Designed miniproteins, single chains, continued (5). Designs and how they scored, part 77

Each design is a single chain, and the fold is of that chain. pLDDT is the mean over its residues in the fold that is shown.

## One batch from the design tools (miniprotein)

Design m18674
Fold by ESMFold2-Fast:
Structure m18674 (fold): chain A 80 residues (1-80)
Amino acid sequence: MEEERRRFARELLEEFTEGVLEKVKKEAEKKNLKEEEIKERLLQTLAAVGPYTLEELEKIFGKKFTSEIVEEYSLKYVKE
């Protein structure tokens, strides 16, 4: 059932991104980081950790679906 797999992938990417955000926010509070630095760290962390999870999801759901979700969450912290 593809819908079930797609929902799982979306939920996994959502939780992954939210987890990264929370860790970056907590680190920023301790280090008193600027908003620019927070954005940069979020993107760096997603780039470093994301590929392993994203590669597996890309094998199942394709690059477009996985890329769209990652792009949506990345854009939360960067201006258009």
Scores: mean pLDDT 61

Design m18675
Fold by ESMFold2-Fast:
Structure m18675 (fold): chain A 93 residues (1-93)
Amino acid sequence: MLEELQKLTQEYADKLEEYVEKNNITDPMKVIEIAEEEMKKIPDPIEQRAIVLAGTAVALRLIGLRIDAELEGLPEDASLEQMREAAARQAAL
């Protein structure tokens, strides 16, 4: 049960991260909304929990990237690519 939930959460997280990158989504709340909309299509309660957990994990990573971007002096309208470059510079220190 836990292993199945963990595997599904990772699969949904990977899909959400790919979607976030392709669509330049920087708003963590938009990621939560996407996860909730996908959850409504899924009848299985384990898969529903997996997508909510995946959406939360991806949203928290975007919050982290925004904090790193603010520390590097990037504006609020900075792209996801610019935010990731800032995070990479912080990680290299």
Scores: mean pLDDT 79

Design m18676
Fold by ESMFold2-Fast:
Structure m18676 (fold): chain A 87 residues (1-87)
Amino acid sequence: SSMEEFIKKVEDVVVETYLEAVEAHPELEELIRELVQEIGQIIKENIDEPPEKVVKKIIEKLREFAKKHPELKPYLEKLIEKLKEIL
């Protein structure tokens, strides 16, 4: 289904970002893992919503997280751009 393909694409770019961020900042691994879990929760709670709405909610979460953890901002901004390309 289109939704299954969309979720797979989102998971792939999130995993890539997790690996890059943890490699650069291993001290933040737990924090990055929490963010990944929160993204998974957004997807689960919005499974019946259009992909555009899901992406918007994820981007808002990433922007909020980047404000609280500026050391992760470059990785999160890169993820935001990848998510926009999936749409």
Scores: mean pLDDT 87

Design m18677
Fold by ESMFold2-Fast:
Order: sequence, then structure tokens, then C-alpha cells
Structure m18677 (fold): chain A 77 residues (1-77)
Amino acid sequence: MLDKEKLKEGLAKVLKEVREQLSKEELEELLKYARENADPNFPKTAAAGLKGLELLLESDDIEEAAEKLAEFIVELL
């Protein structure tokens, strides 16, 4: 079984790095790009990536975004 707490910790690190490297405008452009260029052979990976970008745009709290993303991924798998 996938450990949600470990997944959340890993995702929080990734989301924090993305937030530190990209502006809100760059995140919106990346989300648009990801939606237009999703790989149909990896639909679950595409869905998880899109959800992560959406959560970064919706929430100022990295831990909250990581928690919601971890829940989404656990339900997706």
C-alpha cells in the first residue's frame, strides 16, 4: 500500500521547489502546456501533474497542496 504520509512529504518538497522557481504566471503557462501536451500513454501521470499545478495555483500553503495531491494520487492508483 502506498504510504500517504511519505508521498505527502516527497510531494511537499517538489511543490516547494516548483513554487520557489516559478512565478504564478509561469505556473499558469506550465499548466496550459501540460493540458495541451498530456501523453495519452501515461494518463495517470498526466492527471497527477495537472492536479499538482492546479493546487499550487489554488493554495498558498505548500503542505495543504501536498496533502490534497497525495489524496488525489492515492485515489488515482
Scores: mean pLDDT 76

Design m18678
Fold by ESMFold2-Fast:
Structure m18678 (fold): chain A 105 residues (1-105)
Amino acid sequence: DEEELLKKLEKAIEKFKDNKELIESFEKLKKLIEAGKKTLPIDLVSEFISNFLKSLKLSDDKINEIIEKIMEIIEKESGPLEEIKEISVKTFFEIVKILLEEANL
C-alpha cells in the first residue's frame, strides 16, 4: 500500500521535473523511507508539501484549504504543531493521499 503510494507520488512529480526543490525534497524523503526510517523531519516534509502545491498552480483559496486539511492530520496524529519535530511515515502517506487526490492523480 505505502510502496504503491510512493510509486504513484514519484510518477506524479515527474510532471514537475523543472521544480528542482520539489524533486530534491522528494528524493531526500524517499531515501529516508527506503532506509527504513519510521519518522520524517517536519521541515523536510513541509518543504516538499509547499513545493508540490506550488507546482499544481491552484488558487490561493484552494491551497489554503489543502494546507488546513494537512495541518489537521498532522495535529491529530502527532500533537501540537508548535512542538512537532518529526511525523510518522504513516502520517506522511496520509498527506500523500490528499496531495494525489488534489492533483487528480
Scores: mean pLDDT 81

Design m18679
Fold by ESMFold2-Fast:
Structure m18679 (fold): chain A 80 residues (1-80)
Amino acid sequence: MTPEERAEALRERLLELGVPEELAERVAEAVRRGASAAESAALQAEVLAALSSKDPELREKALAEAREANAEELLARLEA
């Protein structure tokens, strides 16, 4: 799976989960561009915070998608 394929899949998933389009697009763009780990982690943390406010199951799905897409650095930063 290429970085662009991962970014596209992640963006679509975040939109399905109800994440705002702007935030979902910025997260996907960070993955595709290879933005700094800190920047990417901050965006992912915002997504998880928004999802966890309403539905913890959606938060777990978002983490599973990121893991499947080999976004290991982002997951490590979020877990830390």
Scores: mean pLDDT 63

Design m18680
Fold by ESMFold2-Fast:
Structure m18680 (fold): chain A 78 residues (1-78)
Amino acid sequence: RDAVARAFTRVAHELLKETPDENVEKVLQAIHEAAKAIGAGKYDEAVAILRQTADELGVNSPEVRKALADLEAAAKAA
């Protein structure tokens, strides 16, 4: 669980870092929903929410892709 929380925090940081001001509210909402999913033990759902949001906003830098892959690996190991 701690590994999932750390990986999730990394994804949230990278997404917000690359998000234009006009989309910050949408990203924050996705982060909130993903955090709720993690709290419920629904790690695959949290990964899907964050990946879909990154895809919709075109935020797919190597840093974001790596953070999402790390979260997916942590979720699979949990």
Scores: mean pLDDT 80

Design m18681
Fold by ESMFold2-Fast:
Structure m18681 (fold): chain A 58 residues (1-58)
Amino acid sequence: MYGVVKSISGNKATLEIEGEEYEGEILSKSGNEMILRVEGKLFYARKLGDEWLAVEID
């Protein structure tokens, strides 16, 4: 499943998946890479320009 990060606030991020927004927790963040937990699922996100593209990994 794919998503786009819409906002980041501290250790929290808002992820849009298939038109729906979910609040997630940032588990790790490093340069252009991030691991998120959203609704009990793990996502890997990579920064492409000004956007963060996320993919489910669990």
Scores: mean pLDDT 81

Design m18682
Fold by ESMFold2-Fast:
Structure m18682 (fold): chain A 94 residues (1-94)
Amino acid sequence: LSPEEQIERAEQRLQEIAERAGELLKTKSLEEVKKEVIKELERFLSTLPEALQPAAQALLDEAIARLNAAKSKEELEKVLLGLFTRLMDLMSRA
């Protein structure tokens, strides 16, 4: 599998996580959404190329702190959008 194919698959997985987060925001409490989304993002990181993992982990750590501080679903959604944008940018530069 080429590095380009690994990145394409990672981008697809990130889109799937974004869709899942949208569903959870409609049906689950704020606390449950935080818990499930963080778990999905941690799994996503483990599937990235090893070279990208330290930078992606730093972005996730910052996002987890902001997610835990979020007091509404709207704040949570904004944090996730920012994280997804930065992760996509990181992958596009690989």
Scores: mean pLDDT 82

Design m18683
Fold by ESMFold2-Fast:
Structure m18683 (fold): chain A 60 residues (1-60)
Amino acid sequence: MLTIEELVELYKNGSIDEREEALITLYEKYGLTPEEIGKLLGVSPEFVERRLAEIRARRA
């Protein structure tokens, strides 16, 4: 599994699929909150919450 720092780099420099996987991994595997993820990525918690819901709905 990638580290938190590696997942942040993947989100910043990766493809759409790699960015989605980084978000899901930070949330599901590391157990980070949307606020903590938003802080790491420089985005709002509301953006993280909406994006996670969209990704999970599409993959269900």
Scores: mean pLDDT 81

Design m18684
Fold by ESMFold2-Fast:
Structure m18684 (fold): chain A 110 residues (1-110)
Amino acid sequence: SSTEEQIKILKKILDELKADPVAEPFLEPVDPAKYPDYYKKVKDPVDLSTIQAKIDAGEITTVDELELLLNQMHANVVVLNPEDSEVYKKAVELLKKAEELLEKAKKELK
């Protein structure tokens, strides 16, 4: 597949994730004024708007690169939040949806 075709697939996956209600806490960067310890504990902050900017800038062009960033976003949430928290549960559901979309994309690109 062409780079242009792969980028189109990345944008489609990201749009589908952003449209899901479970994505709400991950749509924008964490506000350091509300969560001052976040940037002290998380060295590689990632959110869906930052991923969108990287796709739009051509910084990521492959399904594997998108998968890496989505896994990093999930890892940041689960390390910082209790398992019984709503944000933790939403992160688990969002990653499950992401894995299904990424799996489908990988099969289409073979």
Scores: mean pLDDT 85

Design m18685
Fold by ESMFold2-Fast:
Structure m18685 (fold): chain A 64 residues (1-64)
Amino acid sequence: SPAEAARKGALDGGASENGAEIAEQFGRKYGVDGAAFGATLGGAISGNVEAAMKGSLYADLGGR
């Protein structure tokens, strides 16, 4: 699912567990767009742009 893909992408990008959980929760509620927003928030909390980028990319690919 987009939520699970976003969580994996965020973790692969170096997000904290809390940041990855935010990406997953927003992905579950709002689909691909929510996963991208959640990944951005999780990345900001972690100070990690790569986590935000990978979370968003994995969500988009998992939502196809």
Scores: mean pLDDT 70

Design m18686
Fold by ESMFold2-Fast:
Structure m18686 (fold): chain A 81 residues (1-81)
Amino acid sequence: SAATKARVEALLKRTEELLRRAEEEAEPEDRETLERARELIEKAKEAFKEGNYKEAMKHLIEAEILLGMIELRRGVRKVTA
């Protein structure tokens, strides 16, 4: 539906913004996780183009989890440095 498409577009935009922010502050230890998040966002874009909004949402949620783990690791490094 148009409503589902709009929800996925909004989630995609927010996830891309999270990725951009994470990349601005990237440390070497974040590299593999950032690459995985980029791959998931690209898979989400492909699923979205195919009209598979459920699959697109799954990939975007996984990307957000990975980006959240980067934020947690940065917090730990700040405490242990």
Scores: mean pLDDT 83

Design m18687
Fold by ESMFold2-Fast:
Structure m18687 (fold): chain A 59 residues (1-59)
Amino acid sequence: IKAVVEEVIKEVLEEGLPENIAIAAGVYTSELLRQGVPAEEAKEQGIALARKQAELMGL
């Protein structure tokens, strides 16, 4: 669980997005994992959330 959340945060930061978006994506991924969503799907959904937030902010 922790490793998947850390991978999501790292990927979002490596894409040049702000730390607050990376943390939000990590929190969302952690919540999906707690609900029983598979690790790979949770990771993809977390990264997608970060990208959507960046788009809405004009990044």
Scores: mean pLDDT 80

Design m18688
Fold by ESMFold2-Fast:
Structure m18688 (fold): chain A 68 residues (1-68)
Amino acid sequence: SMEKKEEVIGKVDAEFQKRVDELRAEYQARAATASPEEQAKLRKEFLAEVRKLQDESEEKLKKALEEV
């Protein structure tokens, strides 16, 4: 069913966005007390973690679609 596939995609996307938002808040809090050099490092680490979350989200979507 297309409706069930769209529901699964929506759930995975929502979970990904929530995790990215939580991660962004964490890194913003850390950056607020960091030096400019440390802020640059934190930005790079944040981007790397977002890419990891994207890869994990794609794998979760693949597995979830196998159950539909």
Scores: mean pLDDT 83

Design m18689
Fold by ESMFold2-Fast:
Structure m18689 (fold): chain A 81 residues (1-81)
Amino acid sequence: MMEELLEKIRWVLENAEEVEVRLSDLEARADEEEYQRLLAAVSAVLNTQGRTGVDLDEVVTLTREELEAAIEALEKVIAEG
């Protein structure tokens, strides 16, 4: 559930500077709207880093700054439509 992923992200923001996310885990739950939005936000961050065509089974390390940027991007998409 997205709540578990958000709790993991919050834990990392409080206790560490990086979190490891597997895109396939997000894709497996992309039938849930919130996970689909998160997958889109993470993919957007990866694209800004020039990481196009990322393997879905690859574990992607996101920094605190990248996580904050992904959350902000998601909030902007929701706010702007």
Scores: mean pLDDT 62

Design m18690
Fold by ESMFold2-Fast:
Order: structure tokens, then sequence, then C-alpha cells
Structure m18690 (fold): chain A 65 residues (1-65)
């Protein structure tokens, strides 16, 4: 069961890292955009991915408890 639990923790860790990276990349793109509508859309997408990352962190915490 330790191997299965570690696999779930590793999966949650990668999911958090991927979601955090995506959010950061979207914010960088938003900052580079000269179009306010595009910038606003990218920031909204970044917020969604940040919330996904936060959910993943809560799952990881639960798995490690």
Amino acid sequence: SDSVRQSEIDHATRFVEDSTTTSTDLLSQASSSTDPSVSSSLRSQADVHREIADGGLRRKDWLQS
C-alpha cells in the first residue's frame, strides 16, 4: 500500500507543479500582451489554473496525513 500511496503523492505533486507552471506562463503571456482583452482572458485562465493547483495541494496534504 505504501507504493500505491507514494504513486498518488507523486501524481498529485506533478499535477500541482504542472498547474502552477501553466498559471505562471499564462501570467507572463498576459504581461507581454498589448491587447487588454487578451491580457484579461489570460489572467482569468491563470486564476483557474492556480485554483486547480490549490486543490492539488489539499489532496497532497490529505495523502501525506
Scores: mean pLDDT 87

Design m18691
Fold by ESMFold2-Fast:
Structure m18691 (fold): chain A 73 residues (1-73)
Amino acid sequence: SPRQETIDLFVALSDLSEMYFALQAKKKNPNNPVIQAQIKQALAQAPEAIDLFEKLGRSEAAEQVRRLAKQME
């Protein structure tokens, strides 16, 4: 449904946003244990964001999530 598609999009965008912020924090302070925990949490959300973007036909956004996940390793 259009309402469910909107919800799925906002969930996926939220997950993507958390990954962006976690990666920026890691670049500033790569050895901080709190930031390492944030990276682990953001990585755990990556499969959900990828699945949701793919279901919504947003393949470029799904690829962006995959690229961020690889950079967070």
Scores: mean pLDDT 86

Design m18692
Fold by ESMFold2-Fast:
Structure m18692 (fold): chain A 69 residues (1-69)
Amino acid sequence: MPLTVAAAVEKVKRLTDLSDEEAERVVLQALLQLGLEPTLDTVIPEEKVDALLALLSRRTGVPRARLAE
């Protein structure tokens, strides 16, 4: 299934103690760094998924493998 920004936000919320607003901000900032549209409706291209997971891991402290589940 395609990874959406909304799905990435929910995953960050599930794996961290961040609020909805904090999780959304972290994900949207990561998208901006990757040159992607910073909206919840954005579908993340498959070739950018690994880069996004690496960036989210760096920002949240959650291991990349846990974010990839």
Scores: mean pLDDT 78

Design m18693
Fold by ESMFold2-Fast:
Structure m18693 (fold): chain A 68 residues (1-68)
Amino acid sequence: STFDCTNEDGIKLTVTAESLTVGQDVTVTVTVPETGQTFTVTAKVLSKSADGSVTLTINGLKFTCTEV
């Protein structure tokens, strides 16, 4: 699955993962849309909302993600 993620500072990332499970650390592929650079990082999944949006942290930053 692919997710569009933003934080309160306006940082935007595209996150690709097999699944995001609340309360787990998940290895995800992150793409920076402006540069096309891709990284593999560990994300901690904090919560999932009824609308399907997911909140996670990457490198200490909190992101809100929507599946695309």
Scores: mean pLDDT 78

Design m18694
Fold by ESMFold2-Fast:
Structure m18694 (fold): chain A 87 residues (1-87)
Amino acid sequence: MEELIEEARRRGVEMARLAKTDPAKAEELARELEKEAEELGAEGLVVLGAAAGAAEAEAAGREEEVERAAREGAEKGRRVAEERGLL
């Protein structure tokens, strides 16, 4: 899971940066991540949460909080997976 969360953090940052210059490419990357997350099931929700948290922190200019936001997003995704009976 650590490797998946770290990769999701990097993808979230990349998507947030691309959204400012190439929103179509950012949307493509988001759809690719959603597709991969579907294949992972419960772990996919953790990945999506981590990427979303990192993207929000990056978009807000809070670069120092990206790692923390990714971890908080991952925890939120894990809780959603538990609520849906996937864990």
Scores: mean pLDDT 82

Design m18695
Fold by ESMFold2-Fast:
Structure m18695 (fold): chain A 70 residues (1-70)
Amino acid sequence: SAEALARVAAVVIELEDAEGRADAAALKERVLELPGLSEEQKAAVLEIIDELEVDGRVDAGALLDRLLGL
């Protein structure tokens, strides 16, 4: 849902550094703890994080673009 995606987007924005990158492990931990997301929604977000992960980091812009495509 749009509400669930907005909650994930807020976490991404919170965790991104000055270079627009976020720690993949921290993102996954925060997503798993988010209220209001189904297990299927959590799994979909974690899969996207895994696809975009490079050296333990994820580009926030790329992640947000993929989330908007859900």
Scores: mean pLDDT 82

Design m18696
Fold by ESMFold2-Fast:
Structure m18696 (fold): chain A 100 residues (1-100)
Amino acid sequence: GRPAPSVTMSPSSVTVKEGGSATLTKRASEPAPGAVALWFRQRPGEPLELVGSAVMDDQGVATLTLTNLTLSDTAVYYVQLRTADGTSELGEGSTLTVLP
């Protein structure tokens, strides 16, 4: 059968200092204008939580910008793409590490 559209997150790992900022980018392998990217955070010992959403642009890109980062923002971030045809699975995560 035809493979499902792949979705990549960039960067796969990012390290920032406290008070810094980080931008996570999701790109769909096939254009899906108007699709919504749902951003989830999973901290150690905690459930997956929704932390943001963004409508994908005409190029199939959605971004999440995190500002004023603290040590508690250290987590694995996942993204789920919601389109008219359905919802993607949670792909590979992006690891954010915040240093003091």
Scores: mean pLDDT 75

Design m18697
Fold by ESMFold2-Fast:
Structure m18697 (fold): chain A 96 residues (1-96)
Amino acid sequence: GSITSSNRINNRIINMFIDVFGYDKNTALRVVDDINSIAAQQGISDSTVLKIINGFINAVRRYLRRGQPIPDVTADDPAIQSILDFIKSVANDALS
């Protein structure tokens, strides 16, 4: 639970999920925990996970405000791609 070990950073990410996707706090917390579990299984560092999540949410926030579909986000690392695909699926589900 590396993301959850920093309450301030975790709350910022949770608020981004709430503000951008309209999730309740418990759903946002679970999504963050799920992302962290995937990252731990794939051996991705906490700092890398935070960069991925923050960058993706900031990009999605800009696209959602314009009423545009979420852009395709790709990475050379399959482990990073699995996190991006999960976040994208969560975002697309919220927008559908």
Scores: mean pLDDT 69

Design m18698
Fold by ESMFold2-Fast:
Structure m18698 (fold): chain A 100 residues (1-100)
Amino acid sequence: AEPARSAEEIVEAIEKAIEELEKLKEEYPQEADFIDKVIELLRRAKEAVEAGDLAALEEVVEELKRIYDEMVAKKAHSELISFVGLLIHELEVYLRQLRA
């Protein structure tokens, strides 16, 4: 149901996501440790997309899922949990597109 995305479109989406996460860190400074980890993983995702490195992108998505599970277990702010969940979904859709 998701439209096909180019590498350029997903890189732009990652960059916008980093900007939104920096704003969330200002609103919820108690979540800064989780937000900083997600931002670093998104920078790695951007590099993997730009390099066409499918394996590196898959590794980043699995690491994002681990951080997501930890945020849920520790009852991080629902807005942050929802935002990161959406990011994981978007990257998984892109990975499926690359495998098709």
Scores: mean pLDDT 85

Design m18699
Fold by ESMFold2-Fast:
Structure m18699 (fold): chain A 74 residues (1-74)
Amino acid sequence: MPFRELSEEERELLERAREVARKLAELYLEKGEPLKAVAALMRAIALETELYLGNVEEARRILEQMEEELKKLE
């Protein structure tokens, strides 16, 4: 299987990324930017992929970039 079991910390990171992606998507849809909404959801998928590959540091970096983007849209 290409997937491994995620640790508790990794699962928390993924849940946070999904929540940030949802908020970004909602804000972009409100602004009439559906392609940016899709891009935000794709970033969460990229983060999930990095976690399953064991690249926790890269996953954290993706989340940090998503949180920075959300902060700029607030």
Scores: mean pLDDT 82

Design m18700
Fold by ESMFold2-Fast:
Structure m18700 (fold): chain A 99 residues (1-99)
Amino acid sequence: MEEFKEKLKELEEKEIKELESLDEKKLEELIKQVEEELASTTNEDLKLLGKYVLALLKKILAEKKGDKEEAKKYEEEAKKLKKEIEEILEKKLKEALEK
């Protein structure tokens, strides 16, 4: 499995459940960490992954704060980013099969 696909699998199986159990302060700390990683990368694939993670974290934080509108906004953003990531992975798989 490619490293990018493996990271997405980990986020869905473990991190999302763990993130939902975190308090607001820990979520805000993770958001800052992801934002710093995004600011330091020029890799487009990593930017998309980082934006997806950031959207998930912001959604969970908004839900904990009771901001249902903000949570829905980030939920839609995360779904859109996940689709873009899946399209990139599909393209890379086709390129890998071509030799």
Scores: mean pLDDT 73

Design m18701
Fold by ESMFold2-Fast:
Structure m18701 (fold): chain A 61 residues (1-61)
Amino acid sequence: DELAQVQSALDNRKMQYDFYKELAKSAEAAGDTGLANHFAKQADELEKKIKELERKISELE
């Protein structure tokens, strides 16, 4: 089922997004602005993918 596959992909991307957001906060707390920005950019890219997958789910429903 295409819908179920897209939902699974969305869940995986959300988990990765949360992980990178936590890494960014940890880097900021450590004073490592470079690492914080790196992880924040990874999270931003995942947010874009999440929105695309959410749009696909809406179109399939």
Scores: mean pLDDT 84

Design m18702
Fold by ESMFold2-Fast:
Structure m18702 (fold): chain A 94 residues (1-94)
Amino acid sequence: RRREALNLLRSAQGLLLFAKDALKQGNYDMAKTYLDLALEALREAARLGAPGAREAEALVQQAKAALEQGNVDEALALLEQAIAVVDRSIAALE
């Protein structure tokens, strides 16, 4: 289960980095797709007891809401916070 949670956190990390890149390129539809996929991975990681997964999930939901309101700067800031939480969660499981 720890390895499964770690793999899901690493998947979420990659998806959040892709979302950040898409936002910087102005590809907001692609960014939203990556955020949705990251939310699925984070929810499953949280179900498996991954530390910080629920915190990261909440930050990603807030980033998605900010993006839907056209607040790209807020979405990027929240996304960077979510990435930091995921990075700490990965370190805690290694």
Scores: mean pLDDT 87

Design m18703
Fold by ESMFold2-Fast:
Structure m18703 (fold): chain A 96 residues (1-96)
Amino acid sequence: EEFSDEQIEADIAALAKKDELSALIARAIVEGYKAGKDRDTMLEEAARVAAEKLGVSMEELIEIGKEAQKEYNLPPDLSDAELAMLGIRKKVAEMR
């Protein structure tokens, strides 16, 4: 996707005022994309930033993601980065 850096920065800044965690995740993904990183690396870096903000380990998020994987009957071949992102979604839903 082609977005201007100014538009991306403005969107992330607006998101940060409403949802700081989602803004941190979006920023990490955008920075990874600009650095030419692959999808799983970008997801791993975003998950690490979210883990720090939530006060949990990456290992804890992966375990929560494995629980979500079993609950939703998702494929068993998800990467640790994908499992960590599922863990973030589940933990955020429980906090609401």
Scores: mean pLDDT 76

Design m18704
Fold by ESMFold2-Fast:
Structure m18704 (fold): chain A 69 residues (1-69)
Amino acid sequence: MLSEEEREKAVEFLVENMSEENLKTLLNGSDTTLLVLRKELAEALNIPEILKLSNEEVRELIEEALKRK
């Protein structure tokens, strides 16, 4: 599980780097799409724990990012 600080960094990254349209596409993404997103987030933020998130937990990050748009 991510810490609150790591979760916040992931959400902020999504808000800053992805459009509302892209976030909506990712929210409805396949398991492969969410795996690629986890890898990109883990690499960009240097938080390897992101790779251990479930698809549901990744979708929660996307939903929080959408609320901030």
Scores: mean pLDDT 85

Design m18705
Fold by ESMFold2-Fast:
Structure m18705 (fold): chain A 85 residues (1-85)
Amino acid sequence: MKYKVTITFEDGKVLEFVLEGDTPLVNLFRKIADELNIDILGVYINGEKLDPSLTIGDIPSGSVYEIELVTEDGTIKGTLKVEKL
């Protein structure tokens, strides 16, 4: 089953992906790191460290989550929304 994943950053940048529900969230953040050309040292969702066992399908459809990406140069903030297709 496919999901549309939208990441909106505080600077107004938007990334969109279409991913299978069984895709690990760690793979999503790897794709984000590649797209932004950054190294991600840690990920937080709603202030809690990312559980590496979570998949895209584990995120409730239509809900918006706060995300923080920890890098060597500081923390990048944004929101994550997952929509079931």
Scores: mean pLDDT 84

Design m18706
Fold by ESMFold2-Fast:
Structure m18706 (fold): chain A 86 residues (1-86)
Amino acid sequence: MVEVLSVEVRRHPDGTTEVVVTVKASDDSVDKIVLLARTESGLVSRTADAGKGENTITMRVPDRVLEIQVFAVKDGVVSRVATVEV
């Protein structure tokens, strides 16, 4: 089971947006976490290796973020964990 503990979105003075997502995997139900950010200019994705326990994934995009989708991947199976509107 994968749970999103926090999603933080920060605009920086240089015009970039930093996204920090913390997820908890209670068992070996995750190999990777995929973040999909919908921005004003398009879609940006980041894939990070993940395992049991707390995982923090950071993504920086050059634009304003409108929505973040969080996916968990295990043995090629993709599951949507959360959708966060910004």
Scores: mean pLDDT 82

Design m18707
Fold by ESMFold2-Fast:
Structure m18707 (fold): chain A 89 residues (1-89)
Amino acid sequence: MDEKRRRIEKIAEEAAKQVKEAKNAQEAQKIAYEAVVEVGRLSGWSESQAEFMGRKVGEAVGKLVAQGDKQGAADVVRNAMRGIWESGQ
């Protein structure tokens, strides 16, 4: 398995777990933002592209957690990171 791919999968799983365990929507949004930005950079995205996507995914995750949908929030994190990795291939 590609080392870079393994690192991205680990970041995605850890972020999804932390989002499910987040105390509030703001914490979940921050977790998702930071993880998406890191994965974007690892996948060869520019800083501005990674930060823009991080903001969008973070906002969606925060909204879902605020609505009590922690599983949906975790799924958004996993799907976003898979999409970023696939776009970098």
Scores: mean pLDDT 83

Design m18708
Fold by ESMFold2-Fast:
Structure m18708 (fold): chain A 94 residues (1-94)
Amino acid sequence: SSAAEEELEKMKTMLRIAEEFIAKLEEAIKSGDLAAIKAAVDEFFERLQTELGMSAPTPEQLAALEKNLTLENAKELLELLKREVAALKELLAK
């Protein structure tokens, strides 16, 4: 039960981070400002590191992300995140 409680708290933290990222990403996409989209993504990774103890992206991963960060790809990411958050909410409701 202790391990299950720890996993549940991590899932709840991930859900909060993801919901806040969705809101910020949606606002940034509406602005059409690629710098705002990048700032939202950077904050998301920082929160994953500080709140969930995830490793920082490598310089190679950051370069790949910068190269692939377009308004179109950001819109696709937003729709994927909305679906994943909905699925996680259903799991947490049990």
Scores: mean pLDDT 82

